# Designed miniproteins, single chains, continued (2): the designs that were tried, part 64

Each design is a single chain, and the fold is of that chain. pLDDT is the mean over its residues in the fold that is shown.

## One batch from the design tools (miniprotein)

Design m6362
Fold by ESMFold2-Fast:
Structure m6362 (fold): chain A 59 residues (1-59)
Amino acid sequence: SSEERRRRAERIAEAMAAVPGVTAEVREVDGRPLVFVTAETDEAQEAAVRAAQAVSLEL
């Protein structure tokens, strides 16, 4: 459902934003929740991806 997709995106964004140097935000594009990520370094980006993957396995 739309609410489940948004809840999932919010959980992923929260996990990614917990990484130092990472900003993550949920935006709706064409009725779909998407996670927009900005990372200050390649290391922060890699850590954010790992955080997103870990949370996705639990959701």
Scores: mean pLDDT 83

Design m6363
Fold by ESMFold2-Fast:
Structure m6363 (fold): chain A 98 residues (1-98)
Amino acid sequence: MWEEIQKRLDEAEPYADALAAAIEKATGDKGLAAIAKFEVLTAAMGGASMEEAVDHAKAVVESELKRLAEKGKISEEEAKKMIEAVKAAAEAVKKAYA
């Protein structure tokens, strides 16, 4: 039981690390990068495929960027630019490990 979870985490860690690094580069935000890594690993533990785990993390980061714009902490144009960069990062990560 725990051994299956550990194997899924080991398989997901390269995707989680790559996505986190790409998001930190795209946004400059280490907190968003940490969220991305956590969400990939959590989805993988729940039985998601690597593609599903990356897409889940992408959706969470996009939602957080929209929330920051709504609170006026970043501009709507800045949020749109970061969301496009996050989408590109997620696609690049999926291709690198396909």
Scores: mean pLDDT 82

Design m6364
Fold by ESMFold2-Fast:
Structure m6364 (fold): chain A 68 residues (1-68)
Amino acid sequence: EREEIEKKIEELKKEIEELKERIKKLEEEIKTAEGEELKKLVLKLIAEKIRLIGLEFELELLEEKLKS
């Protein structure tokens, strides 16, 4: 169980890194976008940031389980 949790933490950390890279690319695209395209990219950025918060929260919960 502990080893399983540790592996899941490692997988989550990799997923979080990939998501952060996607967010950075969206932020770069937003810098050059205007009007309706800017609005679409901002909404996509918000959705990806919400997903990141969820993954980081899951990571924190798993790390707390390892301390228990």
Scores: mean pLDDT 84

Design m6365
Fold by ESMFold2-Fast:
Structure m6365 (fold): chain A 66 residues (1-66)
Amino acid sequence: SENDKLKKEAIEIAKKKALELAKKLGEDTKVELEEVDNRFLKGVAENEKGKIEETFDLVKIVEELR
């Protein structure tokens, strides 16, 4: 359905945002993505210099795509 396509695109956008956070921290940064629930995706970027965590609201990303 159209809703399923928008949700899939929102997840891909959240993944790209998490990777951009990792790039800001440095080249040797590991990225983990965790589903908090059906609405929120948690990105964690970590290396020896530090750790960045950000939670992405998939519903808000879908609204921005509409």
Scores: mean pLDDT 76

Design m6366
Fold by ESMFold2-Fast:
Structure m6366 (fold): chain A 70 residues (1-70)
Amino acid sequence: SAAEKEAHIKELEEDAELARKMYAEKGDEETAKRMVELLKRLKETLDYSDEEKKKVLAEALAEAKKIAEE
């Protein structure tokens, strides 16, 4: 449902902000900036069509996975 999608996006947004704070506290400014950009992209998807949301969300998740694997 739309409510489930919104809740999932919000949870991912909150996780991204938490990660940003953690990396900033460690002095990893580059990763902190990447998390801010990821958060911005997630917010922009709220006004997209379902197909575009799915595509951008998949790309955002791939970026988050790269950050986690580094």
Scores: mean pLDDT 72

Design m6367
Fold by ESMFold2-Fast:
Structure m6367 (fold): chain A 100 residues (1-100)
Amino acid sequence: SKEEEEVLKKLEEIIKLLEEEAEKARKAGDEQTANLFEGLASEYEEIKKLVEEGKIEEAKLRLQHLKDYLRKILPKLSPEHQKVAEEVIKKLEEIIKLLE
């Protein structure tokens, strides 16, 4: 569907953003933050596969759990990483609305 195409595009945007930030953190010697963002990118890749397989309710549940997790860790991140997490949360909320 057109909504599914938009969801997949937004998930791909999140994955790329997280991978780019992980690479920046790794180059700066921040292995802990790099591993965190790489782990998050992998979670979104799994959700993308669920959407492609039509497992929409499972995808929605995992997206909601990731949103709750990101909100919880947000105040523990550096200001630069908080901006990235806020952008991810924004895109995540848009995806959840498209899957309603």
Scores: mean pLDDT 87

Design m6368
Fold by ESMFold2-Fast:
Structure m6368 (fold): chain A 83 residues (1-83)
Amino acid sequence: SLEEALKLAQEGLEAFKKGDLEKAIELFRKAAELAPGTPIGRVALGNLALAAKKAGDYELMEEALRRLEEIDPEAAARFREQL
């Protein structure tokens, strides 16, 4: 559900702030899967890319950005500028 995706995205942000990148990646991935094509899903994909980059997982970073590009090219471009 969208409500569940929002909760997972919030938990992901808390994990990211604590430096728990493995947990952040897992939570953002689940949030994006649960709410594809929604504003929550787009934000989760962008945050997944940022968390993946910080963890050194460049393959996952590119995968998340590619998925975001398919649904919101402008958001993907903005995240690429921050990476």
Scores: mean pLDDT 86

Design m6369
Fold by ESMFold2-Fast:
Structure m6369 (fold): chain A 56 residues (1-56)
Amino acid sequence: SREEKIEKAAKMIVDLLGDNEDAREAAIKFVAKELELDEEETKELRKKVDELIKQR
């Protein structure tokens, strides 16, 4: 589902790029475009990435 794709993308972004803020931001933008996420879905992706980063 779309929600599952967002969750997997967030985890992958953090696992691969979590130590690089610029790369992480670029990956969020790329994923949003590739999955054709709307504004709210992109916000969810960003929120999930931020939550995973906070967990360190």
Scores: mean pLDDT 79

Design m6370
Fold by ESMFold2-Fast:
Structure m6370 (fold): chain A 70 residues (1-70)
Amino acid sequence: VDELKKEVEELVKKALEAIKAGDIEKASQYIMEAVKKLSELRTKGSSDQASEAFELVNEAVKKLVEAQRA
């Protein structure tokens, strides 16, 4: 369970780094993988960890949308 939260955090971090590098396609892939891990984390019953991970993913999605419109 703790490993899943850490994986989501690492994927979000990689997505944000890809956005900074201008690699929007790679950032989208990292966000999709983070969403899959977040879904698994919610299923395994840690609501607090899932909520924190959801907020991180949501912020990365917002930054991706902004980068696509630049």
Scores: mean pLDDT 78

Design m6371
Fold by ESMFold2-Fast:
Structure m6371 (fold): chain A 57 residues (1-57)
Amino acid sequence: RSEQLEELEKYAVELMKKDGIEAGAVKAATRGLNLGLSVEDVSRVVKRAIEKAKEEE
């Protein structure tokens, strides 16, 4: 498992808490793609981050 995927997930959750779920998801996905991560991995991380952000309110 890539450490970059874990960092992206944490970054996505924090952005979703700060800027809202939609804005956080867009910014996190853009960063992941810029890091050279696959669309499939980025999509999976963003979906997981949304679930975590919703559970944490």
Scores: mean pLDDT 78

Design m6372
Fold by ESMFold2-Fast:
Formats: C-alpha cells, structure tokens, sequence
Structure m6372 (fold): chain A 58 residues (1-58)
C-alpha cells in the first residue's frame, strides 16, 4: 500500500507540474480501480513533493 501511494504521488506531482487538473487525475485513477482513499493520500504526498521541490529550486 505505501509503495503504491509513493508511486502515485510521483505521477501526480509530475502531472501537476505539466499543468494537469487534479480533478482529471482523480477521475483517471478512479477509472483504473484505485480507491478514493489511496488517491487522496497520493495527492497529499504529491503536494509535499512539489513543496519540497519549490524550497530546493528557490
């Protein structure tokens, strides 16, 4: 479970950096059979990844 969330978080962070919409990403993962709980946790981790990148790049 934790590995799946980490992998999803990286994918979500990359997609958000490319300008993808969070709602579209959530719908995509739900269509793949991923639970809303896992998606929510992955989004939170993705936000953390983006925040850390912002701190390092600035």
Amino acid sequence: MEKEIEELAKEIAEALEKGEDLAKLSQKYRNQGISSDVISKAIMKAEGILLEKEKKEE
Scores: mean pLDDT 75

Design m6373
Fold by ESMFold2-Fast:
Structure m6373 (fold): chain A 67 residues (1-67)
Amino acid sequence: LLEQSERDLSPENVRAFLEETLARVTDPEDQARLRELIEKAPEMDLWERAAAVIYAAVILSIERSKA
């Protein structure tokens, strides 16, 4: 599980997920935050990458729930 988590939380995978999330989110504040996270992705440690993925997942959940 930890090994899989580290693989899934690679900088490349995190960036791809954030970019996909940005394409599906309509809230301007969430879009701005996601763009900031995408720009910071190459500099993120493992904890920061995990936090970014959790944030993106929460925002996607909110976006889906408002429909």
Scores: mean pLDDT 74

Design m6374
Fold by ESMFold2-Fast:
Structure m6374 (fold): chain A 56 residues (1-56)
Amino acid sequence: TPAVKEAYEKYGVTREQIENIAKELGISVEEAAKRILEDPEAAEREALRNYLKRRD
């Protein structure tokens, strides 16, 4: 998808990494890529937060 390609070109984030973030956030790969493009640090923090909630 266009957002996945743009995230790779801008931040070097691979499709597999975006798919992993999408899985942790419970959203589509396209939506995860858009969040990374908007704020990569916020996307990473949200994925970590969801991961920790699942371990509770």
Scores: mean pLDDT 75

Design m6375
Fold by ESMFold2-Fast:
Structure m6375 (fold): chain A 97 residues (1-97)
Amino acid sequence: MLKPATPEQVRADLEGAKESVEKAIQALKEGNLREAVIHLTSAALILVGLELEGVDTPELKKARDYLLEAMRALDQGDVETAIENLEKAKEELEKGI
């Protein structure tokens, strides 16, 4: 197992993931799909990093599931469903901060 992240680092990573999700929501509302995908990728990488460091809470699992559903919705061209799932992911990340 990798060395566990400090509580301060975990909080910073959760805040960073939340900010990336917020930026993705804004990009989708503006019709900027490329920018949305960049921000979604950043959020996904942060959450994967936390999992590898042993941070595995129900809130993080739900946030990852919502992020995955948002990406699936975008692949299908369903921007409205993507935004709804991203807002749910943001709510779950907020609970961990």
Scores: mean pLDDT 83

Design m6376
Fold by ESMFold2-Fast:
Structure m6376 (fold): chain A 55 residues (1-55)
Amino acid sequence: SREEAERLREEAERAEAAGDRRTAAWLYFQAGMAYLDLNEPEEARRAFERAFALR
């Protein structure tokens, strides 16, 4: 659901702010997959780009 995608993105942002790059990358990847399932390609693309930048 969109709420789940937004929650995953918020969790990723919190993990990134905490310096947990590995957890943030994984959560951004999961958020991207969730946005893709919702047919929101722009939000999915941004999430995937952030995930790979933190890898």
Scores: mean pLDDT 83

Design m6377
Fold by ESMFold2-Fast:
Structure m6377 (fold): chain A 55 residues (1-55)
Amino acid sequence: SMATEEAKREAEGLLRWALAQRPMSDKTAELLVDALSKAFGLPRSTIREMWERLL
């Protein structure tokens, strides 16, 4: 759906910004994945795939 695609773009933008600011520990990455999953209504796996792609 359009809403899902928009949520994915916003989540990816935030991930790009966060990764650019500092190195991220595994624990911090897991917390960020969980937070973005809940905030944008996307599966945790979808956020995790975005995070891995942006490394």
Scores: mean pLDDT 78

Design m6378
Fold by ESMFold2-Fast:
Structure m6378 (fold): chain A 57 residues (1-57)
Amino acid sequence: ERVLSPEEEARLREIIALTKKALDDGNVEELKKGLQELGLSPETIANVVEGVKWFKE
C-alpha cells in the first residue's frame, strides 16, 4: 500500500514527538515553534495545535 519516504517518516516521527510532549506539558507555543522549524505549513501547524488543545481541554 502507501509507503512514506524516509524523509517523510523522519518528519512524522518528529511531529509525533512534539505533539506527545505538548499533550504531556500543555506547551502549545513550543509545539508551534517545533513544527515551524520542521517546515510545516501554517494551516497544518494550526490543525495540530487545535487537536492538542481539544485533547487537553
Scores: mean pLDDT 75

Design m6379
Fold by ESMFold2-Fast:
Parts: structure tokens; sequence; C-alpha cells
Structure m6379 (fold): chain A 65 residues (1-65)
């Protein structure tokens, strides 16, 4: 979904704070449990400053949704 795609884009740009915000919103709005779990994992990685892992999880959330 659009929010998860934005999370991945901001993670790739190194904006971990904005990436985490979009990933958390993607998790809240997704009815798919797998997409929600991936988005939450992306938010967690972004909060740790791991931009590569955050982007991968956010992309996975967008694909699973």
Amino acid sequence: MELAKKAAEYAKKGDTETAAEYAEKAAEESPNPRARDLALSGAYAAKLGDTETAAKYAEGAAEAD
C-alpha cells in the first residue's frame, strides 16, 4: 500500500524518523496480518537507524498488502 511504499522511500533516503512514521501508519491501516507485521518490523529497524533493513521490511509490507 502507499504508506508502506513511502516508508521504504524515506528509509532509502536515510530519513529514519519519517520512515518509521509511515511504517507505523501502514501497520495501523493494513487489514493483512502479514503486511502489518512486516510494517512494524520496518518501523523498528528504522528506529534503530538500520535503513537497509527498514526499506526491505517496508517493501515486503507493500507487496504483502
Scores: mean pLDDT 81

Design m6380
Fold by ESMFold2-Fast:
Structure m6380 (fold): chain A 95 residues (1-95)
Amino acid sequence: MDEFERKVAEAERAIDELTRLINEAEQLVKNGEKIPDELKERIREAIDRLRQLYAELMKLSDKATPEEQRRLARLMTVLAIEIAAADYLLEINEK
């Protein structure tokens, strides 16, 4: 329980950070501007962090209750979507 709640909170914070970075990058793209290299690096670092957390959450799912497994599945789905969105945004702005 303590381990589960700790890892869920960690993943939620990491998702929030990536979402903020994506929103910043999308605003630049919407304005016809290139995403700065510093922001691209921050997005890549956030993606790497989330990929690591995804692997850790997958390991926790094996020992989780059905309700915890459902919560983890929802969280992992959001995480996968955010990673895909970030990868796509970086690709379209490379020219």
Scores: mean pLDDT 78

Design m6381
Fold by ESMFold2-Fast:
Structure m6381 (fold): chain A 77 residues (1-77)
Amino acid sequence: MIEELIKKGEEAYKKGDYEKAVEYFRQALEVSRERGDLVGEIRALTLLAKVYEKMGDEEKAKELRERAQSLADQLNA
């Protein structure tokens, strides 16, 4: 379930294990896509952006935030 993947990713993030956090949030993103879960996709993309920002990859964090915003705009349309 995506909730378990997000929880594991958040635990890794708090520990400073950003590489594992990326793995879990990326898995949550893929599961959400397979299910057509736009809310889950937005959550996973937002969390991935947060991790990449902490890793100093501002460009990738920006791309992920823009993708999350695009999906949020679709959800609110």
Scores: mean pLDDT 85

Design m6382
Fold by ESMFold2-Fast:
Structure m6382 (fold): chain A 73 residues (1-73)
Amino acid sequence: MEELKEKIKKLLIEAGVDEEEAEKLAKELADAALVRGVSVERVAEILKKDLIQLGVDEEKAEKVAEEVKKLLE
């Protein structure tokens, strides 16, 4: 769990997300991966939307969401 959170946080920071926001999102995504019935595809879609709202370019947000999806699988 902790390693997954750190990997996601690193990807978010590299995409230009503030450290505080990256930590919050990484925790939420890692927690979601442990919940029964949550689709990894759904988590990736929500992440892409959240990243775009935080000011990340659409192409960059898509790549980060894909990388996080791979980490959650």
Scores: mean pLDDT 76

Design m6383
Fold by ESMFold2-Fast:
Structure m6383 (fold): chain A 70 residues (1-70)
Amino acid sequence: SMEEKEKLRAELEKLVDEIKKLITSNPNASILDLFRAIALDGEALFADTMSLEELQRAVEEAKELYEKLK
């Protein structure tokens, strides 16, 4: 549903914002983690063009990166 899609977009945007903060403060963050964060930021920017399944996958990928960096 559109409501589910909007909720996932908001969750992705929030996760990306938190990931950006962690990248700047975490001494264990690698260049690959930085590139992953940039890619996720791009997906969040274009979330309205994504399917529900694509958004769900992006959110899960963002959660994995967040858990790695926190």
Scores: mean pLDDT 84

Design m6384
Fold by ESMFold2-Fast:
Structure m6384 (fold): chain A 103 residues (1-103)
Amino acid sequence: LSDIPLEKNAEALTRLGASYLAQGKYDEAIKYFELAIKVDPNYARAHLVLGEAYYKKGDFEKAKQYYEKAIEINPTNKRAWKNLAEVLEKLGDPKAEEYKKKA
């Protein structure tokens, strides 16, 4: 739905969202990461940082979903495996220990 030139660049949108995330502006960060995913649904970094934004908001179920998608796109991303293990631990999922070994 975005029509400005910036909204056609998944990397630039992800970097802008990361700037908002660093400022604690989680809702703005989420908006830009969702825009990045609309531009490039297979940009693994956008899914990873969207998961991190939801984790910081305490929405561990959504964080899990986006970390799983990041791993589906790039299964060698150790940061995504580490973040997934941490969110599983928050949810009380015993698979957290197995997934820590993949990080």
Scores: mean pLDDT 82

Design m6385
Fold by ESMFold2-Fast:
Formats: structure tokens, C-alpha cells, sequence
Structure m6385 (fold): chain A 82 residues (1-82)
């Protein structure tokens, strides 16, 4: 249980760290969808924090950082398109 929660949290942190790095290359629609999914995954990270708080805390931080980056990049691109 705890090991599975840790692996899931680590997977989320890795996936969203990599996706955040690719954010400048994503379209506005892809960025908005990624932000929406990051928010959903933050809820999963909160649930995982009841089992493994340390790893889930790191995953939640990465998800929050990624969501902010996606939102900022989407706004920046939308301003350039207007």
C-alpha cells in the first residue's frame, strides 16, 4: 500500500516535471488541458498524502508548479495571438 502510493506519487512528479519542461512547445489548447489534468492529479496526490505524506507532498508541489507554468504559458500565447 505505502510502496504503491510512493511509486504513484513519484510517477506523477516525474511526468509533470517533464511536461512542464515541454510547456513552451505546447499549443494553448494542450496547455489548458494539461493544467486541468494537473489540478485533477493534485487531488490524487492529496489522497496519497494520507498514506505517504513525504512523497505525496513533493508530487503536489510539482503538480502545482506545472499547473502554474501551463496557465502562464497559455496566457502568454493567447496575448501574442491577439
Amino acid sequence: MEEEARKRAEELAKQYTELKARAPGLSVDELREAQKKAVEMAKEAYELSKIDPETAREAARVLGDAASAFTGEAIRKEQELK
Scores: mean pLDDT 80

Design m6386
Fold by ESMFold2-Fast:
Structure m6386 (fold): chain A 60 residues (1-60)
Amino acid sequence: GLGAQAVEYGRRATDYARQGDADKAAAYARRSFELAVASGTPEGLRAAAAANAAGAAARG
């Protein structure tokens, strides 16, 4: 479902952030957030938030 897709995109965003690929991390995090909002799941929203935080840490 959409919630599971949101979690998967969030994980990929976090992986790209760890690799220093800020552009891909941002793209996957944005998609994760869109899917999480569409699904209405707290789990998806948490995954999107974690991906965004990881991206910020990778830049700092």
Scores: mean pLDDT 76

Design m6387
Fold by ESMFold2-Fast:
Structure m6387 (fold): chain A 65 residues (1-65)
Amino acid sequence: MMEGILRGLEIASELLKGEDLSTKSKMLVLATGADLGEEIEDEEELEKKVKEFVEKVKEEEEKEK
């Protein structure tokens, strides 16, 4: 449980490295990573899902410009 949340946060943090996103979007990605980490036990699937979410957040910010 807690270990999954921390792993999700770690993966989200690494994927946000070098991303030019707003603080609000970065916080959303971190929160989603933590939630996904609690639900998804497989690290590879977790990383894939967090990466997909980062891309969706990037697309939404681009549309709001």
Scores: mean pLDDT 78

Design m6388
Fold by ESMFold2-Fast:
Structure m6388 (fold): chain A 74 residues (1-74)
Amino acid sequence: SMAEIEKLQKEIAEEVRKLASSSREERIQYAKEVLRKQGRFDLVANKSDEQLILEYYLLIGEKALELVRLKREG
């Protein structure tokens, strides 16, 4: 529904704004927490801080692509 699309869009925008207003160190910690919750312990153990941040951005991008999919179908 349009209400579901609007909610997801708002949530994604809010998360991106929060991330953009965060310090680099806070972004690294957020990336580690999110990846651990996703079971990606391999990435947290073996990748650089920059790589972990990029993986976190990729996860946000996946949600944005889902939003585009919902808009095309609804």
Scores: mean pLDDT 80

Design m6389
Fold by ESMFold2-Fast:
Structure m6389 (fold): chain A 57 residues (1-57)
Amino acid sequence: MREQLDKDVQIAMLEIEISVLELILKRAKADPNATEEEIQKIEKELKEKKKELEKLK
């Protein structure tokens, strides 16, 4: 039960972080002043967070 609760909290936190990163990525892609490096950095971070989420499920 405790381990299940801890994982549920971690999943919720990762889902929030992923949602925030997806919003940031969308904004960066819509911004003509955003650099390709900045977009790639956000995409890499988003990929890593999604990978962490998959490991918890």
Scores: mean pLDDT 79

Design m6390
Fold by ESMFold2-Fast:
Structure m6390 (fold): chain A 84 residues (1-84)
Amino acid sequence: SEVLRLEAEVGVAEIAAAVYLRIGDKEGVREYAEKIAELAEKLAELGDNESAAEAYEAAADFYEEIGDLEEAEELRRKAEELRA
């Protein structure tokens, strides 16, 4: 299933973002947070709104951790819209 593949890719990207966060590499965190958000958009396009919302929230959490608050708020809005 394409959905299961995208969900697995989100999981891998979350691990990568967490590793970069742990070592203090904000650029690496941004790269993988952006990847997670892109995968969330693809999940939403396939109708997996709950997995997409969870992925957007995960990406938002990473953006908040590095101080990118505007990007985090935008992604949280996207997650809320998918759960509406």
Scores: mean pLDDT 90

Design m6391
Fold by ESMFold2-Fast:
Structure m6391 (fold): chain A 57 residues (1-57)
Amino acid sequence: SAVEAVRAAAKALKQAVAAGDRAAAETAHNSLVTAASQVSPVAGLVAQKEGAELLAQ
């Protein structure tokens, strides 16, 4: 489901950031935005903003 895809992408993003793998984190962020956008446009925008803030750390 789209919700499961969002959870999987969010987990991948957190793991990539923790590992310091910026390329993997960017890929996971893009996957999260895509999956969240399939749930709703607002969810996609929230995922884009929060993921970008996490990547800026």
Scores: mean pLDDT 78

Design m6392
Fold by ESMFold2-Fast:
Structure m6392 (fold): chain A 76 residues (1-76)
Amino acid sequence: SIETASKILKALLENKERGISVRELARYTGLSQSTVSRILRVLEEKGLVERDPKTGRYRLVGDPIKALATIEETLS
């Protein structure tokens, strides 16, 4: 839903510098870690987020509007 997609985008925007973990995003959204991991992987493949290999945290690096559309498509 757009509500869930917006919640994911909000979490990414609020954690733009430090990044957010799969576990934190799952807890925040109420989604499973597997669902969150799949969404973040799709965003990473499109260059919209980057994963820090030392921390495992994901940071928004691309256009927020494109990120929102991609999240919504992945949840459909």
Scores: mean pLDDT 86

Design m6393
Fold by ESMFold2-Fast:
Structure m6393 (fold): chain A 55 residues (1-55)
Amino acid sequence: SEEARRQAEIDRGNAELMEKAGDRLLEKYGPAAEPAAQNIRDGAAKVRASAEALE
């Protein structure tokens, strides 16, 4: 549906913001932030998977 597509677009946008947040964490704190950045990226991947399931 159109509503599901719109929600999927929002979720993909949120996943992109999460991925960028993880990248910024690595830029700011370096290798010490890798576990935290990976957790954020794993969360982003789950949000992307949810978005794909909505289509």
Scores: mean pLDDT 85

Design m6394
Fold by ESMFold2-Fast:
Structure m6394 (fold): chain A 60 residues (1-60)
Amino acid sequence: SGKTATATKDYTASGPNLLSLKKGEKVTILKVLDDDVALVKSTVTGKTGLVPLSVLKVVG
């Protein structure tokens, strides 16, 4: 259903709607909101939140 991506580095959330990720964490992309940010679900924690696209690598 959604595209899968992997965090390329640790990301620490700086705001209430942002999701913290660890390097190597796999996420499902639920929606791309603009050119810079995606709504994702962590496959590790099950939490959803916004993450900068710059920290994600889409996996085929």
Scores: mean pLDDT 80

Design m6395
Fold by ESMFold2-Fast:
Structure m6395 (fold): chain A 55 residues (1-55)
Amino acid sequence: MPSLEEQLREIFETLDEEEAVRKASELLREKIDAGEISEEEAKRIYHEVLTEYYA
């Protein structure tokens, strides 16, 4: 069962940067809209994953 972080990592590993950023943003928006994570937490997770793959 993939966590949100694992789902984001898979996106960044399998897609081009532009597609990965778009897909990751859509996933995070969905989780925020569902109340599963806060906007602040989503931004933190996204930034950490993005920095790991695209420094």
Scores: mean pLDDT 76

Design m6396
Fold by ESMFold2-Fast:
Structure m6396 (fold): chain A 92 residues (1-92)
Amino acid sequence: SRPASEDLKRLDELMREYLRSQGVPEEEIEAMLNGRITPENAELIAEAYLYAVEKDPSLKPLVRTLLEGQRATSTNPEVREAFAKALEELEK
């Protein structure tokens, strides 16, 4: 029942909460959530997506779409594998 813009805001809030809990600095969180995805941070970003869905299951369709997009557009096999595993976890 929430607009897409509110779902994106809620997702951002929950992903930031998770990344802060893992000790990620604010400047790095901003870079990660603005699309600086590397083999070194992809698993952590995938975990942040899954954490958001665990906290707010209504985000599941949005997260699925975003994870599928990241998997499809990434050229790095380690990044693709991280998002593929997250998609599998999302469907459990």
Scores: mean pLDDT 85

Design m6397
Fold by ESMFold2-Fast:
Formats: C-alpha cells, structure tokens, sequence
Structure m6397 (fold): chain A 75 residues (1-75)
C-alpha cells in the first residue's frame, strides 16, 4: 500500500467513525460518543507520530483529529 493509499484509507475510516459518533450523540448516547471520539483522537495521535516521515498520512491524521476534537466539543 502506498502512503497515498494509506492516507485515503485512514480518511475513509475516520469519516466512518465520526459518522458513528454523530449518530450516537443524536440518539442521546453522549457518553459512548465521547468515548469513541477520545479513542479516535488517541489513535490518530499515534498514527501521526508513527508516520511523521509520510506527509500525506500525517496530514490525514491531523485533519481527522481536528474534526474529532471539534465534534467532541459539541457532544
């Protein structure tokens, strides 16, 4: 898998988890939404650190983390 393919896969996976967190929050399952977002943020921090030498992957992780943090403030 190329760095670009990995970055795209990461963006797709993060988008799915963010959609799940939004659905949980809409259902009033705020604790579960918060836990999912906190876990996602931690995993994205680890990915950015592990792939610091791969700009496309690091950027994808940073972008997804920013979205997860913004959503966490709304739940």
Amino acid sequence: MSAEELAEALRRQAAGLLARARALAAEGRTEEARALLERLIAELDAVEAAFADEPAVAAAAREARAEARALLEEV
Scores: mean pLDDT 86

Design m6398
Fold by ESMFold2-Fast:
Structure m6398 (fold): chain A 87 residues (1-87)
Amino acid sequence: KLSFQERVQELIERAERLKKEFEKLAKESTDPELKRKLLSRAKDLEEYIKKLKELLENPPTTVEEMLEYMKIEAAVKEAEKFLEELK
């Protein structure tokens, strides 16, 4: 059974891996438009990582804070799906 803190840590690790993959694909891309989109997604993931780290320091105590976590989790899952579709 994973605690909330362990779930947030796993989500941070997933987001960090995705960010590295998008940055790598952007570096390898010869298409300026694709490169721009990949770097934009990497930047979004960096912001999500910051918010997740804040949640580790200050665990959610309100419904609004929990909804923010759920939105970030959904965004990370969408980014994972986007990466799979690029393969």
Scores: mean pLDDT 83

Design m6399
Fold by ESMFold2-Fast:
Structure m6399 (fold): chain A 77 residues (1-77)
Amino acid sequence: MKPSPLALEAETLLAFAVMLLSLAKRYGYDPELIEKAIELARKALELFEQAGDSTGVRQAREVIEEAEKLLKEAKKK
């Protein structure tokens, strides 16, 4: 299977999104970090959809869902 350049870019963006969520969760749920993670994960989702990577699309959606849940909790304060 030949990896699409779009899929590789999307994987990189998703990895950064996951890292930012891990940092936010560990260090006080900073809404700015969570919002940045959502931005990166949404961009990754777009690129995975363009690349036809169904596995990447699913993973990006899961990250977005988790990040939005964390952001909602952070904004309740």
Scores: mean pLDDT 81

Design m6400
Fold by ESMFold2-Fast:
Structure m6400 (fold): chain A 58 residues (1-58)
Amino acid sequence: MEEEIKELEEKLKEAYKMLLENDPKAQEIGEEAYNKLKELLGDEAGKLAAKIIEEVLK
């Protein structure tokens, strides 16, 4: 995976973990990371985000 995409993926994972802990900052961090992924990956960003949340929930 590209270095930039990997960094955004890790940021999104962190945001999802924060969301599970009821951290109110999770939404802001998650939206920022997801929007940047959408800029880079388009429609594939949604699939990646779904995979990340599934991994975080396990």
Scores: mean pLDDT 77

